# Designed miniproteins, single chains, continued (3), part 94

Each design is a single chain, and the fold is of that chain. pLDDT is the mean over its residues in the fold that is shown.

## One batch from the design tools (miniprotein)

Design m11455
Fold by ESMFold2-Fast:
Structure m11455 (fold): chain A 56 residues (1-56)
Amino acid sequence: KEKLIEQLLKMARSLKAMGVSEERIRELLLTALKLQFPEEEAQKIVDEIIAEIKAE
């Protein structure tokens, strides 16, 4: 789980650097996470990743 979150955070940072909107990044992260986790947990992880990249 931790390694997956780290990889997704790296992907989210790259997408933000490329000018992809927060909304699209959220959609991509949620789609990827829903393959591994229940929707409730996936949403929580997406919120945490978005908060991290917004603080940078």
Scores: mean pLDDT 79

Design m11456
Fold by ESMFold2-Fast:
Structure m11456 (fold): chain A 61 residues (1-61)
Amino acid sequence: MRKEGEELVKKAEEAKKKGDFKTALEYYGRAVEVYNKDPALGKEAAEVLEKAAELYQEHKK
């Protein structure tokens, strides 16, 4: 779970750097789902949710 979530976060960060906000939000969402499968990774899930919320606000039309 942790490694899979980390890979998804990396893909989201790469998409964000390229300005592909839709793809970045999709990967952040997948990372949250992966982290939520492990109760010990609640902090990581919360951090990803915060990043996704910030990106969503920036992307809003």
Scores: mean pLDDT 77

Design m11457
Fold by ESMFold2-Fast:
Structure m11457 (fold): chain A 66 residues (1-66)
Amino acid sequence: MTREQGLADGALARELFATLPPEEALRRAAELARTGPAERVEAARETAEALRRIGDELDRELAERS
């Protein structure tokens, strides 16, 4: 089920971010999205877009502090 798969992918993403640096966690999430079923790819794509926006915001903050 899409909702359950989304929750599982979200939980995995949270585990990756808790264990790995943000850039590594995002790379791992993208890797898993490529190897999963079509429904999982859709959910992972939305998650990857959200994570990318977070990374962009962090980069902007770093640039503004310099």
Scores: mean pLDDT 64

Design m11458
Fold by ESMFold2-Fast:
Structure m11458 (fold): chain A 59 residues (1-59)
Amino acid sequence: SAEEEIRGAEGALEGARNAKTRAEALAVLHGAQELIKVASTEEARRLAEEAVEAARKKL
């Protein structure tokens, strides 16, 4: 559902912000990239893209 997609993307963004190690940042990056591929809502896509950007800044 749209709500589940948005929740997943918000979780990915939180995961990116909380990542303490390179391995954690890479895991979030890969997860967020997969969320972008399947996102059916613009909100979920934007949040997943923000998660990718946040994770990349930690690498």
Scores: mean pLDDT 86

Design m11459
Fold by ESMFold2-Fast:
Structure m11459 (fold): chain A 61 residues (1-61)
Amino acid sequence: GTLEEGERALEKALEAARAGDGEAAQRYGTLAVIHYAEAGDEERAAQAGERVREALREGGF
């Protein structure tokens, strides 16, 4: 993956989390982590995973 693909997947994950779609949020969140890691940015990958988990927690998951 690329940083751009990671960014798009993260945006979709956070949108899904805000909409209460936990399954879509987890799916797109996982894709964001994979894309960032494949792009060589392990720090952004870890941070993306944390942001999605936090958004899901705020949504009651």
Scores: mean pLDDT 85

Design m11460
Fold by ESMFold2-Fast:
Structure m11460 (fold): chain A 55 residues (1-55)
Amino acid sequence: MEEERRRRVEKAAELYKQGKTIEQIADELGVTPEEAGRLVREAFERGLIKESDAP
């Protein structure tokens, strides 16, 4: 994975674990809500977030 994308996926995982919404994650990372949703999904696929970590 590209370094830029890896960092964004990891940051999205951290914010999601903190209970932030997709919209809040998008705002924090400077991306669209659609892209934030994709980053969170990728974090789940990579095992950075577990189902038990989700609200």
Scores: mean pLDDT 76

Design m11461
Fold by ESMFold2-Fast:
Structure m11461 (fold): chain A 80 residues (1-80)
Amino acid sequence: SVEELVKKTRELVAEYLKETTNEVLKATLERLLAGMEASTDPLEVLNLARAIAEIVLNTSTNPKLLEKAQEILEEVEALE
């Protein structure tokens, strides 16, 4: 469900923010998450969750976070 996707994406961002020292990356992820949580459009929520997951996949070296980001991408694909 979209609600479960939002929850998983929020948890991913929260975990990554604890581990990253990159202020620009932190601000970008917080902005995207805020946009996702404020959105009433399911397609916008899916697109923002995908963007967050792709950023984590491209910038994280933590295998746990990479696995969670991949799970979010799979859930986005299943909901489209």
Scores: mean pLDDT 85

Design m11462
Fold by ESMFold2-Fast:
Structure m11462 (fold): chain A 68 residues (1-68)
Amino acid sequence: MSSDEREDAVTELTAQFHDKLEEAKSEEQLQKAREEYIEALRKAGLSEEEIERAERGARETVEKLIKE
């Protein structure tokens, strides 16, 4: 995957993740959305470094929603 395609994939998967968070009706669904997001990034062929960055952001977002 080229760097441009990789950036587009991250942007699109991040948007899908946020859509799933908006649709989530339980804390379990929020956690599932995060797990699916990270798995999708891994399957898209992103580097370990990029996965770690995305995991951090997704974790922060989900934790904020759970604590509300």
Scores: mean pLDDT 77

Design m11463
Fold by ESMFold2-Fast:
Structure m11463 (fold): chain A 85 residues (1-85)
Amino acid sequence: MEEAARLGEEALATGSEELLNRAMALRAAAAEAAARAAGVTPTEEDVEEAREVAEEVAKEEGLSEEQKEILVRYGAYELAVARAR
């Protein structure tokens, strides 16, 4: 989490797409680890909701397909963890 947050802040400061993609991938991996620790797996509904949000964000921010897919993965795991709370 600290590494992902640091890389995200650096990417925003420098405008580096590579650093942004790396930060997003680390956040997605952390969300997956949190879901695994909570004993939950994203449902089809979680994935569909995450995809809808990611498509809107990608459209508004001009994100690549790779960045959009990372957001879908991140969102699906976050929704699964939130459901377990």
Scores: mean pLDDT 74

Design m11465
Fold by ESMFold2-Fast:
Structure m11465 (fold): chain A 56 residues (1-56)
Amino acid sequence: MSDRERYEEMLRLLGALPPEKAAELGRLLPSDLSNREIAERVGVSVRTVSLARQYA
């Protein structure tokens, strides 16, 4: 998948999240928590966290 396609997919995934989950994801991205731990805490897929971190 190209960087552009990954970015567009990340925006679609983030756009589908409830505002509370999107805010919590953004808050936890700069932490030293693993993608798995953030995914579990926010209630999203590990893939969503990985894509968000790549483009944060």
Scores: mean pLDDT 72

Design m11466
Fold by ESMFold2-Fast:
Formats: C-alpha cells, structure tokens, sequence
Structure m11466 (fold): chain A 62 residues (1-62)
C-alpha cells in the first residue's frame, strides 16, 4: 500500500527523528512540493505528525 517514496520518507524520519520538507526533498532527490504531498497523505493516515515545538518539522509515528 505504501509507495517507495512514502517508505523512504518514513525511514528517513525513523533514523533522524525530525525533518523539514526541504531536508526530505534534498535527501530523496525530489521536489519540496512532492514531499509535502507525501507528508499530507502520511499525516492523514496517522503515520507522521508535525512537531509541536518546531512548526514545519515532521516526525514518524502518532
């Protein structure tokens, strides 16, 4: 069900704790727009959340 890019985003967040869409775009070699679309899908599924103390940073998990 998860695409390869969605899995890579989750793996990156699992290893690094938190990341901005810009950091994920650089690491995955895709546009920031593509990363934001992936993060929104993963957020809707409860697989990622925006960091409560660092707006614009995301982490894996509930």
Amino acid sequence: ELTELERKVLDFLAKNGVATPEQLAEALGVSVETVREILERLKDRGLVREHPLEPGKYYAGP
Scores: mean pLDDT 81

Design m11467
Fold by ESMFold2-Fast:
Structure m11467 (fold): chain A 58 residues (1-58)
Amino acid sequence: GVLARAVAVVPKTSEDELALRPGELVEVLEEVDENYVLARNLATGEEGRVPKSALEPV
């Protein structure tokens, strides 16, 4: 996958979502749609849907 960094607070509002805080590193696993990716938090190992706007490439 592609490495990315969170640039915004992402709340977990449903079971399929990944909560993130600014500065956390994720691996982008696949594109879900135009607005969301499936990602894994590298520190916790948790996976879920994340808005593309909350991520920047590393």
Scores: mean pLDDT 82

Design m11468
Fold by ESMFold2-Fast:
Structure m11468 (fold): chain A 74 residues (1-74)
Amino acid sequence: MMEEELKKAEEELRSETDDEEAVEKAMELLKEAYRLMREAEEAEAAGDLEKARELRERALELIAEAAKIIEEAK
């Protein structure tokens, strides 16, 4: 479930930095990434493999941006 995965991600981010603003910004990006991942699964189930690929690629870019925010906050 997305909520449980986001909670785990937040705990991992908080273990790396005490900067609450950085954690909040990273969590906003991760929430968007998980939303895109769900949309990608729906697109794949509908047979739209190209759309699913594009959505997953965008989600990975957001995850990378979140990781950069946390790295800069260390």
Scores: mean pLDDT 80

Design m11469
Fold by ESMFold2-Fast:
Structure m11469 (fold): chain A 59 residues (1-59)
Amino acid sequence: SETFGQRLRAAREAAGLTQQELAERLGVSVQTVSRYERDEVAPSAAARVALRWLEEHAA
């Protein structure tokens, strides 16, 4: 079973986004995105919404 962090990284890479670009969209630091992708912290509501959006729009 894939973790949230694994899914977020896969969806971000499929969308062609860097961690910095995703961080700018979420209004967080790149370090926070890195921690989400490593499952080191619980994702925010914005991060969960962003993952759903990325997975829906991955071609």
Scores: mean pLDDT 83

Design m11470
Fold by ESMFold2-Fast:
Structure m11470 (fold): chain A 89 residues (1-89)
Amino acid sequence: ARAALVEAIRAGDAERVREILREELGWSEEEAERLAAQVARIPAERRAAVAEAVAALLAAGPVSAHDLLRVIVRHQVEYGVEVLREAVL
């Protein structure tokens, strides 16, 4: 279940992420849809890094919906800042 979530994030399969969160992890439809929407926004070149960060978080112990969403959103914000910094060069 958790391994399948990491694989779905790595593939950028937002629909599968939504299904896994709802069916396997017991998240609400609203929370699952919200996270799936964030996964859909991950650039292809960042999917592996985000999937690894999620895998590390899940391996460390119990994870709330809020914790998982924060990791994904933080990775997107940090990547956006990096891209903007590189564009100035």
Scores: mean pLDDT 72

Design m11471
Fold by ESMFold2-Fast:
Structure m11471 (fold): chain A 86 residues (1-86)
Amino acid sequence: SALVAEARARASLAQRLTGALLRLVGLALDGNAEEAARLLEEVAEELEREGAPEEAVELLRRAAEAAREGNLDEALRLATEAAKLA
């Protein structure tokens, strides 16, 4: 059914965000702001193409911007908020 397909797509999206968040934590601990920003931008673009909630995509883009500014704590906060919405 369409409902089962939608539920599976949502679960896949949640798993992808969780994986990205774990990778982001590792990058933040290493102080790798450039790679963190790149990861967040790539995940935001992928999620937007797959029809993720606009608010979650916007939070990930804001997280990428924070990472580019070297603010990894803010990037982690914003990415965590995005994960709660997907």
Scores: mean pLDDT 81

Design m11472
Fold by ESMFold2-Fast:
Structure m11472 (fold): chain A 113 residues (1-113)
Amino acid sequence: SEEKRKEAEKLLQEAVDKIREILEKFYNGEITPEEAREELLKIVDEFINKLKSLGLSKEEQIDYLVRLAGEIARLTLEYLEKVEDPEKQAEIRRITREVLDHITKAINEIKAE
């Protein structure tokens, strides 16, 4: 329904905003790489659970997860452009890869349902 899609759009925006906050804290040195990784994975898992609770189709759930992955990739590129330290860049790339791999795994699990 249109109402379920509007709620899914709101959930996507909320997840993106939370991810931006975690990346900003990590960029500013306020949290460790491990803390950033754990918080980002938690945000993704909460988003997946909320999408499932809305009763969206498998195709719609996958579409929203693909969109979340795209937003994470975009945000990561924005922060990589600001970072001059090669070690910090490598940490950002590693964390982002792990988060994107986690989303890919979730998509494959939804397809297998």
Scores: mean pLDDT 88

Design m11473
Fold by ESMFold2-Fast:
Structure m11473 (fold): chain A 87 residues (1-87)
Amino acid sequence: EEELIARVKEHEERTVLEDPEKVANEAIGAANYAIQSGDPELKAAAVGGLQRAIEALRKAGETHPENKERYEKLAQRAEDALAQAQA
């Protein structure tokens, strides 16, 4: 189990660097589910995921300015989900 948890964390870190848009869409989906469930543990996990996704999108926008508008729009959706999850 501990080895599997370590592998999942490593995979999450790589995915954030390789596909920030996919990570952000998954984080937003998880946040929407957590908000609907009302589970405080799920909401806390969603907040962490959204914060990482927003940072990855901002960095990707600096590296790939041709996609900056798309990343900014997705980051705004993640920020909106973050505000709802924290409420």
Scores: mean pLDDT 74

Design m11474
Fold by ESMFold2-Fast:
Structure m11474 (fold): chain A 56 residues (1-56)
Amino acid sequence: MVRTRVERERVDASPAEQGEALLAALREAIAAGDVLEAEYDEATGALVLTRHTAVE
């Protein structure tokens, strides 16, 4: 069995929309007990959201 499921989402949108997406993803991750990582890709201007879900 895998211990962690990793899902990545690229938000290629305005800074305001990226902020809303980040808050929504954070709320969902907290509710599910998942770890959320956020990275800003300066080269493309995209927000990359990586969600780690523990699976057994």
Scores: mean pLDDT 76

Design m11475
Fold by ESMFold2-Fast:
Structure m11475 (fold): chain A 76 residues (1-76)
Amino acid sequence: SEELQRTARELADLVSSLDLSPEARRLFGEAAEAAMAGDVETARRLAREGGELAGLSPETTERIVELLARMGRAAA
């Protein structure tokens, strides 16, 4: 729970620093829901799609994917 909260905070801070379209924000929200359900593969796929839609750098997209995967493992 503590690791989940810490990882969710890091993800929220990163996402809040980005200027995201409503559709990209929705995809990242769905990725977070999948991660919290323990579905790390779906979370990673949705995060990559959201990153591409938002025009994020590969480095930023990878960090979001890593945080979501960490969140999913902590939620399991």
Scores: mean pLDDT 82

Design m11476
Fold by ESMFold2-Fast:
Order: sequence, then C-alpha cells, then structure tokens
Structure m11476 (fold): chain A 70 residues (1-70)
Amino acid sequence: GPGREGGHRSGEAAARAGAAGDAAAYATMIKQANEVAETPEMHEAGLAGARAGQAGDSAAGARYGRLASE
C-alpha cells in the first residue's frame, strides 16, 4: 500500500517529539510492543500511542531542534 509518505511523516513527527526526550521513550516502547507482541490487542495499543505521539508534539520537537542547532 502507498503509505510511504504518511508513514514517513508519522516517523518524522515521532522523531521530533522524541528529540524532546518524552516521545523518544514512547516511540521506542511502541516499536518494541509491536515487534514483541505481534497481536491485535498490542497493535491497537501501539496505534493509540503512536497517534498520541503525533498529536501536538511538533512544537516540542521544534524547541529541541533550536537547541540542537545552536
């Protein structure tokens, strides 16, 4: 399926939020949960977490990016 663009945006948003420290643990946990569990229930939980990570974390990522850019 043609999810490359959307998938990349989701990963990019998670990475930006992760740069702020909080979402990094979130993204790592979700990735591990999906890889380890591989069950419908865990996938559902992973998706919910990924959505939370995408929502509104870009501002935190921007702040961290400024600090990293110095």
Scores: mean pLDDT 48

Design m11477
Fold by ESMFold2-Fast:
Structure m11477 (fold): chain A 84 residues (1-84)
Amino acid sequence: MEATYALVEARFGARLAALNEAAREAVEAKDYEKAAEYLRELARLTREAARLAREAGLPEEEVELLEQAARDLEEKAEEFEKLA
């Protein structure tokens, strides 16, 4: 696989994992408003990761996957916001 920008992984990996766990806990608690907030933050961080990946010269396919993941997270946040 082509090299990933290690600093991006270090900064975003832990944050993404924590937000994923928080979103999951919020859904289990039926706190859909909090779940939507965590998913919006997750989408924002994923978009920032995509920007940094582009700046670092990572393959377009990897950047596109991050951008698509951010869009998917935004859609999920909107759906949970409607349930709140």
Scores: mean pLDDT 76

Design m11478
Fold by ESMFold2-Fast:
Structure m11478 (fold): chain A 60 residues (1-60)
Amino acid sequence: MEEAKKLIEKAREAIEKGDPFKALQYAMDAYRVAVKNNDPELQKEAGELIRKARELLEKK
């Protein structure tokens, strides 16, 4: 779904701009859309971005 792809692009941009909070929001929205459309590739990409954004917000 193109909506999930746009959200993934926005999440990547937010990470590059140093805004992990917005990146997390976009990545989570992308994940929800990908799940609803049963798109495992987009689910994986969004999940990876969620993980990265969380790592930037909270060290593990």
Scores: mean pLDDT 80

Design m11479
Fold by ESMFold2-Fast:
Structure m11479 (fold): chain A 55 residues (1-55)
Amino acid sequence: SPALEEAIAVLREAETLDAESRHRLIHALVRRLRAAGYSDEEISQILQAARDAVA
């Protein structure tokens, strides 16, 4: 899914950053997904799938 692909790309970039920058980048992703109409449950599932993919 496009949302999962974006989340994977964001999490891969976040791994190269310090903790504060990582937090801001992930928070911005969550805001974009909410704006796109995803529920908090769907966002949690997307982020978990993306974390599993980049591990």
Scores: mean pLDDT 86

Design m11480
Fold by ESMFold2-Fast:
Structure m11480 (fold): chain A 93 residues (1-93)
Amino acid sequence: GVEAARRAAEAAARGARRAAEAGAPALAAASAGTGAVAGAAGAAAGAGEEGARLAAEAARRGAETAAEAGAPEAAVRAAEEAAREAERAAREA
């Protein structure tokens, strides 16, 4: 439900922050967008399952963007970990 969607959004936001800290300035801008979408999904998750799915999709897109931008390996791994956390939370919704 709502709590699973919130966890997915928070996981995506944490991954975005870790990716930015790993030294990818271009990824920091992409991560801000991804975190905002995930946060909105979490808030909208008064509807539950759909919000969780949207947060997971945002996290996956962030990981793909990091890899495509040629971000440092640590940043890509952080984004991928956030995507996996968000997907797990979405499955619990």
Scores: mean pLDDT 60

Design m11481
Fold by ESMFold2-Fast:
Structure m11481 (fold): chain A 65 residues (1-65)
Amino acid sequence: SEARELLLRAIALELRAIGLEFDADLLRQQGTADAQAQADALLAEAAALREEARRLYAKADELLA
């Protein structure tokens, strides 16, 4: 099923985003400007992955209608 494949891809993207958010939190705990910049970059990437996952969920819903 195309819809099932899209849902699994969306879930995988959300799991990757969670991992990046966790890594960003660890970097912020270091308290350096360089670590802060790296954390900001990871959070931006995580946000992009979550947005892509949202689009895949919407596409899967259309296929299941």
Scores: mean pLDDT 90

Design m11482
Fold by ESMFold2-Fast:
Parts: sequence; structure tokens; C-alpha cells
Structure m11482 (fold): chain A 65 residues (1-65)
Amino acid sequence: MKAIKIKSGTGTYKSLESGEEVELKAGDVIPADEIEVLSETKAKVKVGDTEGILTLKSGTFEVVE
């Protein structure tokens, strides 16, 4: 199982299915089946049949496999 770990800063995760956004902060871990890193502050994640976009306002994230 893959995951994105927020190492520092803040950001948002937006579900592409529902359009809902949740706030992210340092220490948060987002589990995912597939992760596509789009930039230093942006990644696309897939969990089951749903997709979402992670966007950091500040700080860094790390992909954990």
C-alpha cells in the first residue's frame, strides 16, 4: 500500500468524485492505491474507484511505498 505523508506545512485534498475538500497538516498520512506526483506541491491519488488531488500551500510531502 502506498501513502503520501505530509512532512511539513499545510494543504488541501480535493475528491474529484464529490468535490469535497479537506485540510491537511504536518503529520497527516493519506493512503492510496496509486500516486502520481505532478509537482513539488501537487499529487494525484487514487483510492479504490475514487481519485483526488493533493495540493500543498506550504511545506513538503513524501511518497511512502
Scores: mean pLDDT 81

Design m11483
Fold by ESMFold2-Fast:
Structure m11483 (fold): chain A 66 residues (1-66)
Amino acid sequence: MKPVEGADDTPEARALREKYQKELVKKAKEAMETLPDDQIVDEITKLAEEFNEKLRAEVARLRARR
């Protein structure tokens, strides 16, 4: 077993990162098509923060098992 720097970099954690990244890109694209420019940046920033928090919580749960 090797050091903990990769402990949250499991196949499950990678799948979660890819899932949230794809959802963020999809929603960002829809925001660019539907919202005014000033609201697009705010919406994307809010989505990124929300997905980052969800990802962090899920990765923490996976780490608790390692």
Scores: mean pLDDT 71

Design m11484
Fold by ESMFold2-Fast:
Structure m11484 (fold): chain A 81 residues (1-81)
Amino acid sequence: MPSLEELIEKALESLKKAVEALKESLAAQGREATDADIRLVMDHEIRKILRELKEKYKLSDEELEKVRKAMEELTKEILAE
């Protein structure tokens, strides 16, 4: 079973990859990703990851909150400026 720290690292990596995939997908359509586009994909991915962690790894509410906070901080960092 992965540690909470490893699960957080994988969650953050998944969020970064989701943003990259969005940017590449929109670029293929001749569009640049807006902050609104990034926020929507991040919100969706955060909810998906938290559901998967609860179902697959049976994380406690406290552990899920730690993962959520880490992902929300990354979202703020990506959307800063």
Scores: mean pLDDT 82

Design m11485
Fold by ESMFold2-Fast:
Structure m11485 (fold): chain A 65 residues (1-65)
Amino acid sequence: MMKERVEKAAEELKRRYPEYIESIRVEDGVIHIKIKEIDPTKETGVAIEAIGLAIEYGAERVKLI
């Protein structure tokens, strides 16, 4: 099952960007990330990292909210 692996991906993301991620939740294989107001360049970097990590752990997709 992907559920445990997707939660691992969420934990890794929060560990890498603890001050940039306001909240993170996993729902039906999708990782939902709410990012604090930051520089747009850093937001893009977090999105790319999130997508890569989600693919590695078998998530369906990543959504920024």
Scores: mean pLDDT 68

Design m11486
Fold by ESMFold2-Fast:
Structure m11486 (fold): chain A 86 residues (1-86)
Amino acid sequence: MKIIFKLIRASPGAIMAALGVAVEGQLSGGKLSSKVDGDTITLVAEGASEETVKLAIETAKGLEKDGHKVKITQKGDELIIEIESD
């Protein structure tokens, strides 16, 4: 599965949490890529395991609980997690 984090005006804590999940995806045999465009950081973890997908969802839920705006969308083999801090 491909996990896509879109971090929009994100706090350093939100960025670090998403990066941690993306790195776990890479360590599980996947590929990690990143792009910065203005106030938006996009992290892509390709080939993510079921454990990495669960970690991504739980991390997103934790950030939502901490007051971040979180949107989770699944489209086929893609899990898209949008996180906005302000």
Scores: mean pLDDT 82

Design m11487
Fold by ESMFold2-Fast:
Structure m11487 (fold): chain A 66 residues (1-66)
Amino acid sequence: SAFLDAALKELEAAFRRAARSAPLEDVTAIAVEGVRRIREAVEKGDLEAARQALEETKRRLDALAA
């Protein structure tokens, strides 16, 4: 899925930012849960839920980086 590929790339960028300043175990836990939620939403054809899960996960990762 073109959406899934783009979403995972955005999530990787947020992961890299958070990993520079936060414990890797905390960053990994948030990223793993985020990927799971995005994939579940895409598999169900719910692209709005997938976008919301991506944005929520990015915000959580950015909060760790701040």
Scores: mean pLDDT 86

Design m11488
Fold by ESMFold2-Fast:
Structure m11488 (fold): chain A 74 residues (1-74)
Amino acid sequence: SEEEERRKEMIKELDKILSKKAIGEAQAEKYGEEGKKKFKELIEALEELKKMFEEKKSLEELEEFAKKKEEELK
């Protein structure tokens, strides 16, 4: 289905982003401990988002996850 193909494409894009994790971690270290912490939180959020796509979570569940992460960043 079209939804299934989009899901696979999103997982592939998240894998590309996560494959650069080590480079991102090195860059975040330049901003000190706060930079490391924020980058770790971002990577964990991306890994959870990938898992949600792999588990075929609904759009509503994806939106609730995004809203929760937005509030955590305030």
Scores: mean pLDDT 78

Design m11489
Fold by ESMFold2-Fast:
Structure m11489 (fold): chain A 92 residues (1-92)
Amino acid sequence: MRREFRVEVTLAPGQTEEFELPVKAGRVTVKATADGPVTVEFNGKTAQLAPGETVEFEAELKDGETLKIKVTAHPDATEPARVRIEVRIEEL
């Protein structure tokens, strides 16, 4: 079964937001796009995004695992960063 979620957040410089989603066993794809400098963390994977960049993470999760996504705006940014997160889950 396929599930999709979209989340948009606005982060002040140095602000962190964390999202936790309970998932069944399956393949998860997380796509994050930022209009400001942010760090995106996904279940132990980390990417730094410049303004306008997109990153895509893939992971296979087991039943009972939690999908964790953490986004932190760079503390030296002069403006808030808007981050769009798209999550696709393909259940086994």
Scores: mean pLDDT 79

Design m11490
Fold by ESMFold2-Fast:
Structure m11490 (fold): chain A 72 residues (1-72)
Amino acid sequence: SAAEKKERLKKLILELIAKKLRIIGLELDIELLKKKDPNNPENQKKIEELEKEIKELEEEIKKIEEEIKKLE
């Protein structure tokens, strides 16, 4: 039904927003690490781990966006 489709879309949109906000938070953490000591090997490793999490979230976002398009 149209109501069930609308409820599913709302859930997917909220999940999309939550993941996008998490990416923003991770990007801010990376910027802070870069500003503190850009040549520190431990900070570089942490940056790489955060960048990996961002890539995983971007892949999840892409899948959610594809589901939204199929429902619209």
Scores: mean pLDDT 87

Design m11491
Fold by ESMFold2-Fast:
Structure m11491 (fold): chain A 61 residues (1-61)
Amino acid sequence: VEELGKLLEEYMEALKNGDLKKAEEIKRQLVEKAKELGIAEASLSEGMTFTQAVLYVNKQK
C-alpha cells in the first residue's frame, strides 16, 4: 500500500511538470499495483480513474 502512495506522489509531480508520458506510465503502474492488492478487475476495467485507487489507499491506512 505504501508503494501506491509513492506512485501517486510521482504521478502528481509528473503532471505538475507537464510530463504526460511519465504520468501515463505511472498511472499504469498504479492500476497494476491496485490489481495485485485485490481491487477487482471489474472495478479497474478500462476507463477507470484512479479516484477509486486513491480511495483504496485511504481505506488501507
Scores: mean pLDDT 62

Design m11492
Fold by ESMFold2-Fast:
Structure m11492 (fold): chain A 55 residues (1-55)
Amino acid sequence: SREEALKKAVEALELKYNGKPDEKLEEEAAKLLSKFSADEAGEIVAEAVRIIEEK
């Protein structure tokens, strides 16, 4: 669950950062993140951003 949300967030953000936003992936990530609290969802997104920026 959390791992799936993180993977989808990373994939969606990676495409967005490369100027190729994918609306379907963004919607899938948002749906997975909606199952967590706002604080937990925020931490998952922050972790995804860190993964992209540190590669």
Scores: mean pLDDT 78

Design m11493
Fold by ESMFold2-Fast:
Structure m11493 (fold): chain A 72 residues (1-72)
Amino acid sequence: DLLEEIARLNEEVLRLAQEAKAAGKLDLVEEVRRILGEGQRRAAAALEAGREEEALRLVREAARRAVELLRA
């Protein structure tokens, strides 16, 4: 389930970003925001083109990259 996977990844991103922020890793948090923002912009373009499932996959990919960055 793509939506369930996205929800799970978003919860993980929020948890890890909160930990990074508490640890003073503000540059890391800013890079995560940049990755998520780019993913959302690309997803918006896919939605405008009528490709809803592709938009969800792009959001999932951005969230996965954010988790990977925060766990590194």
Scores: mean pLDDT 87

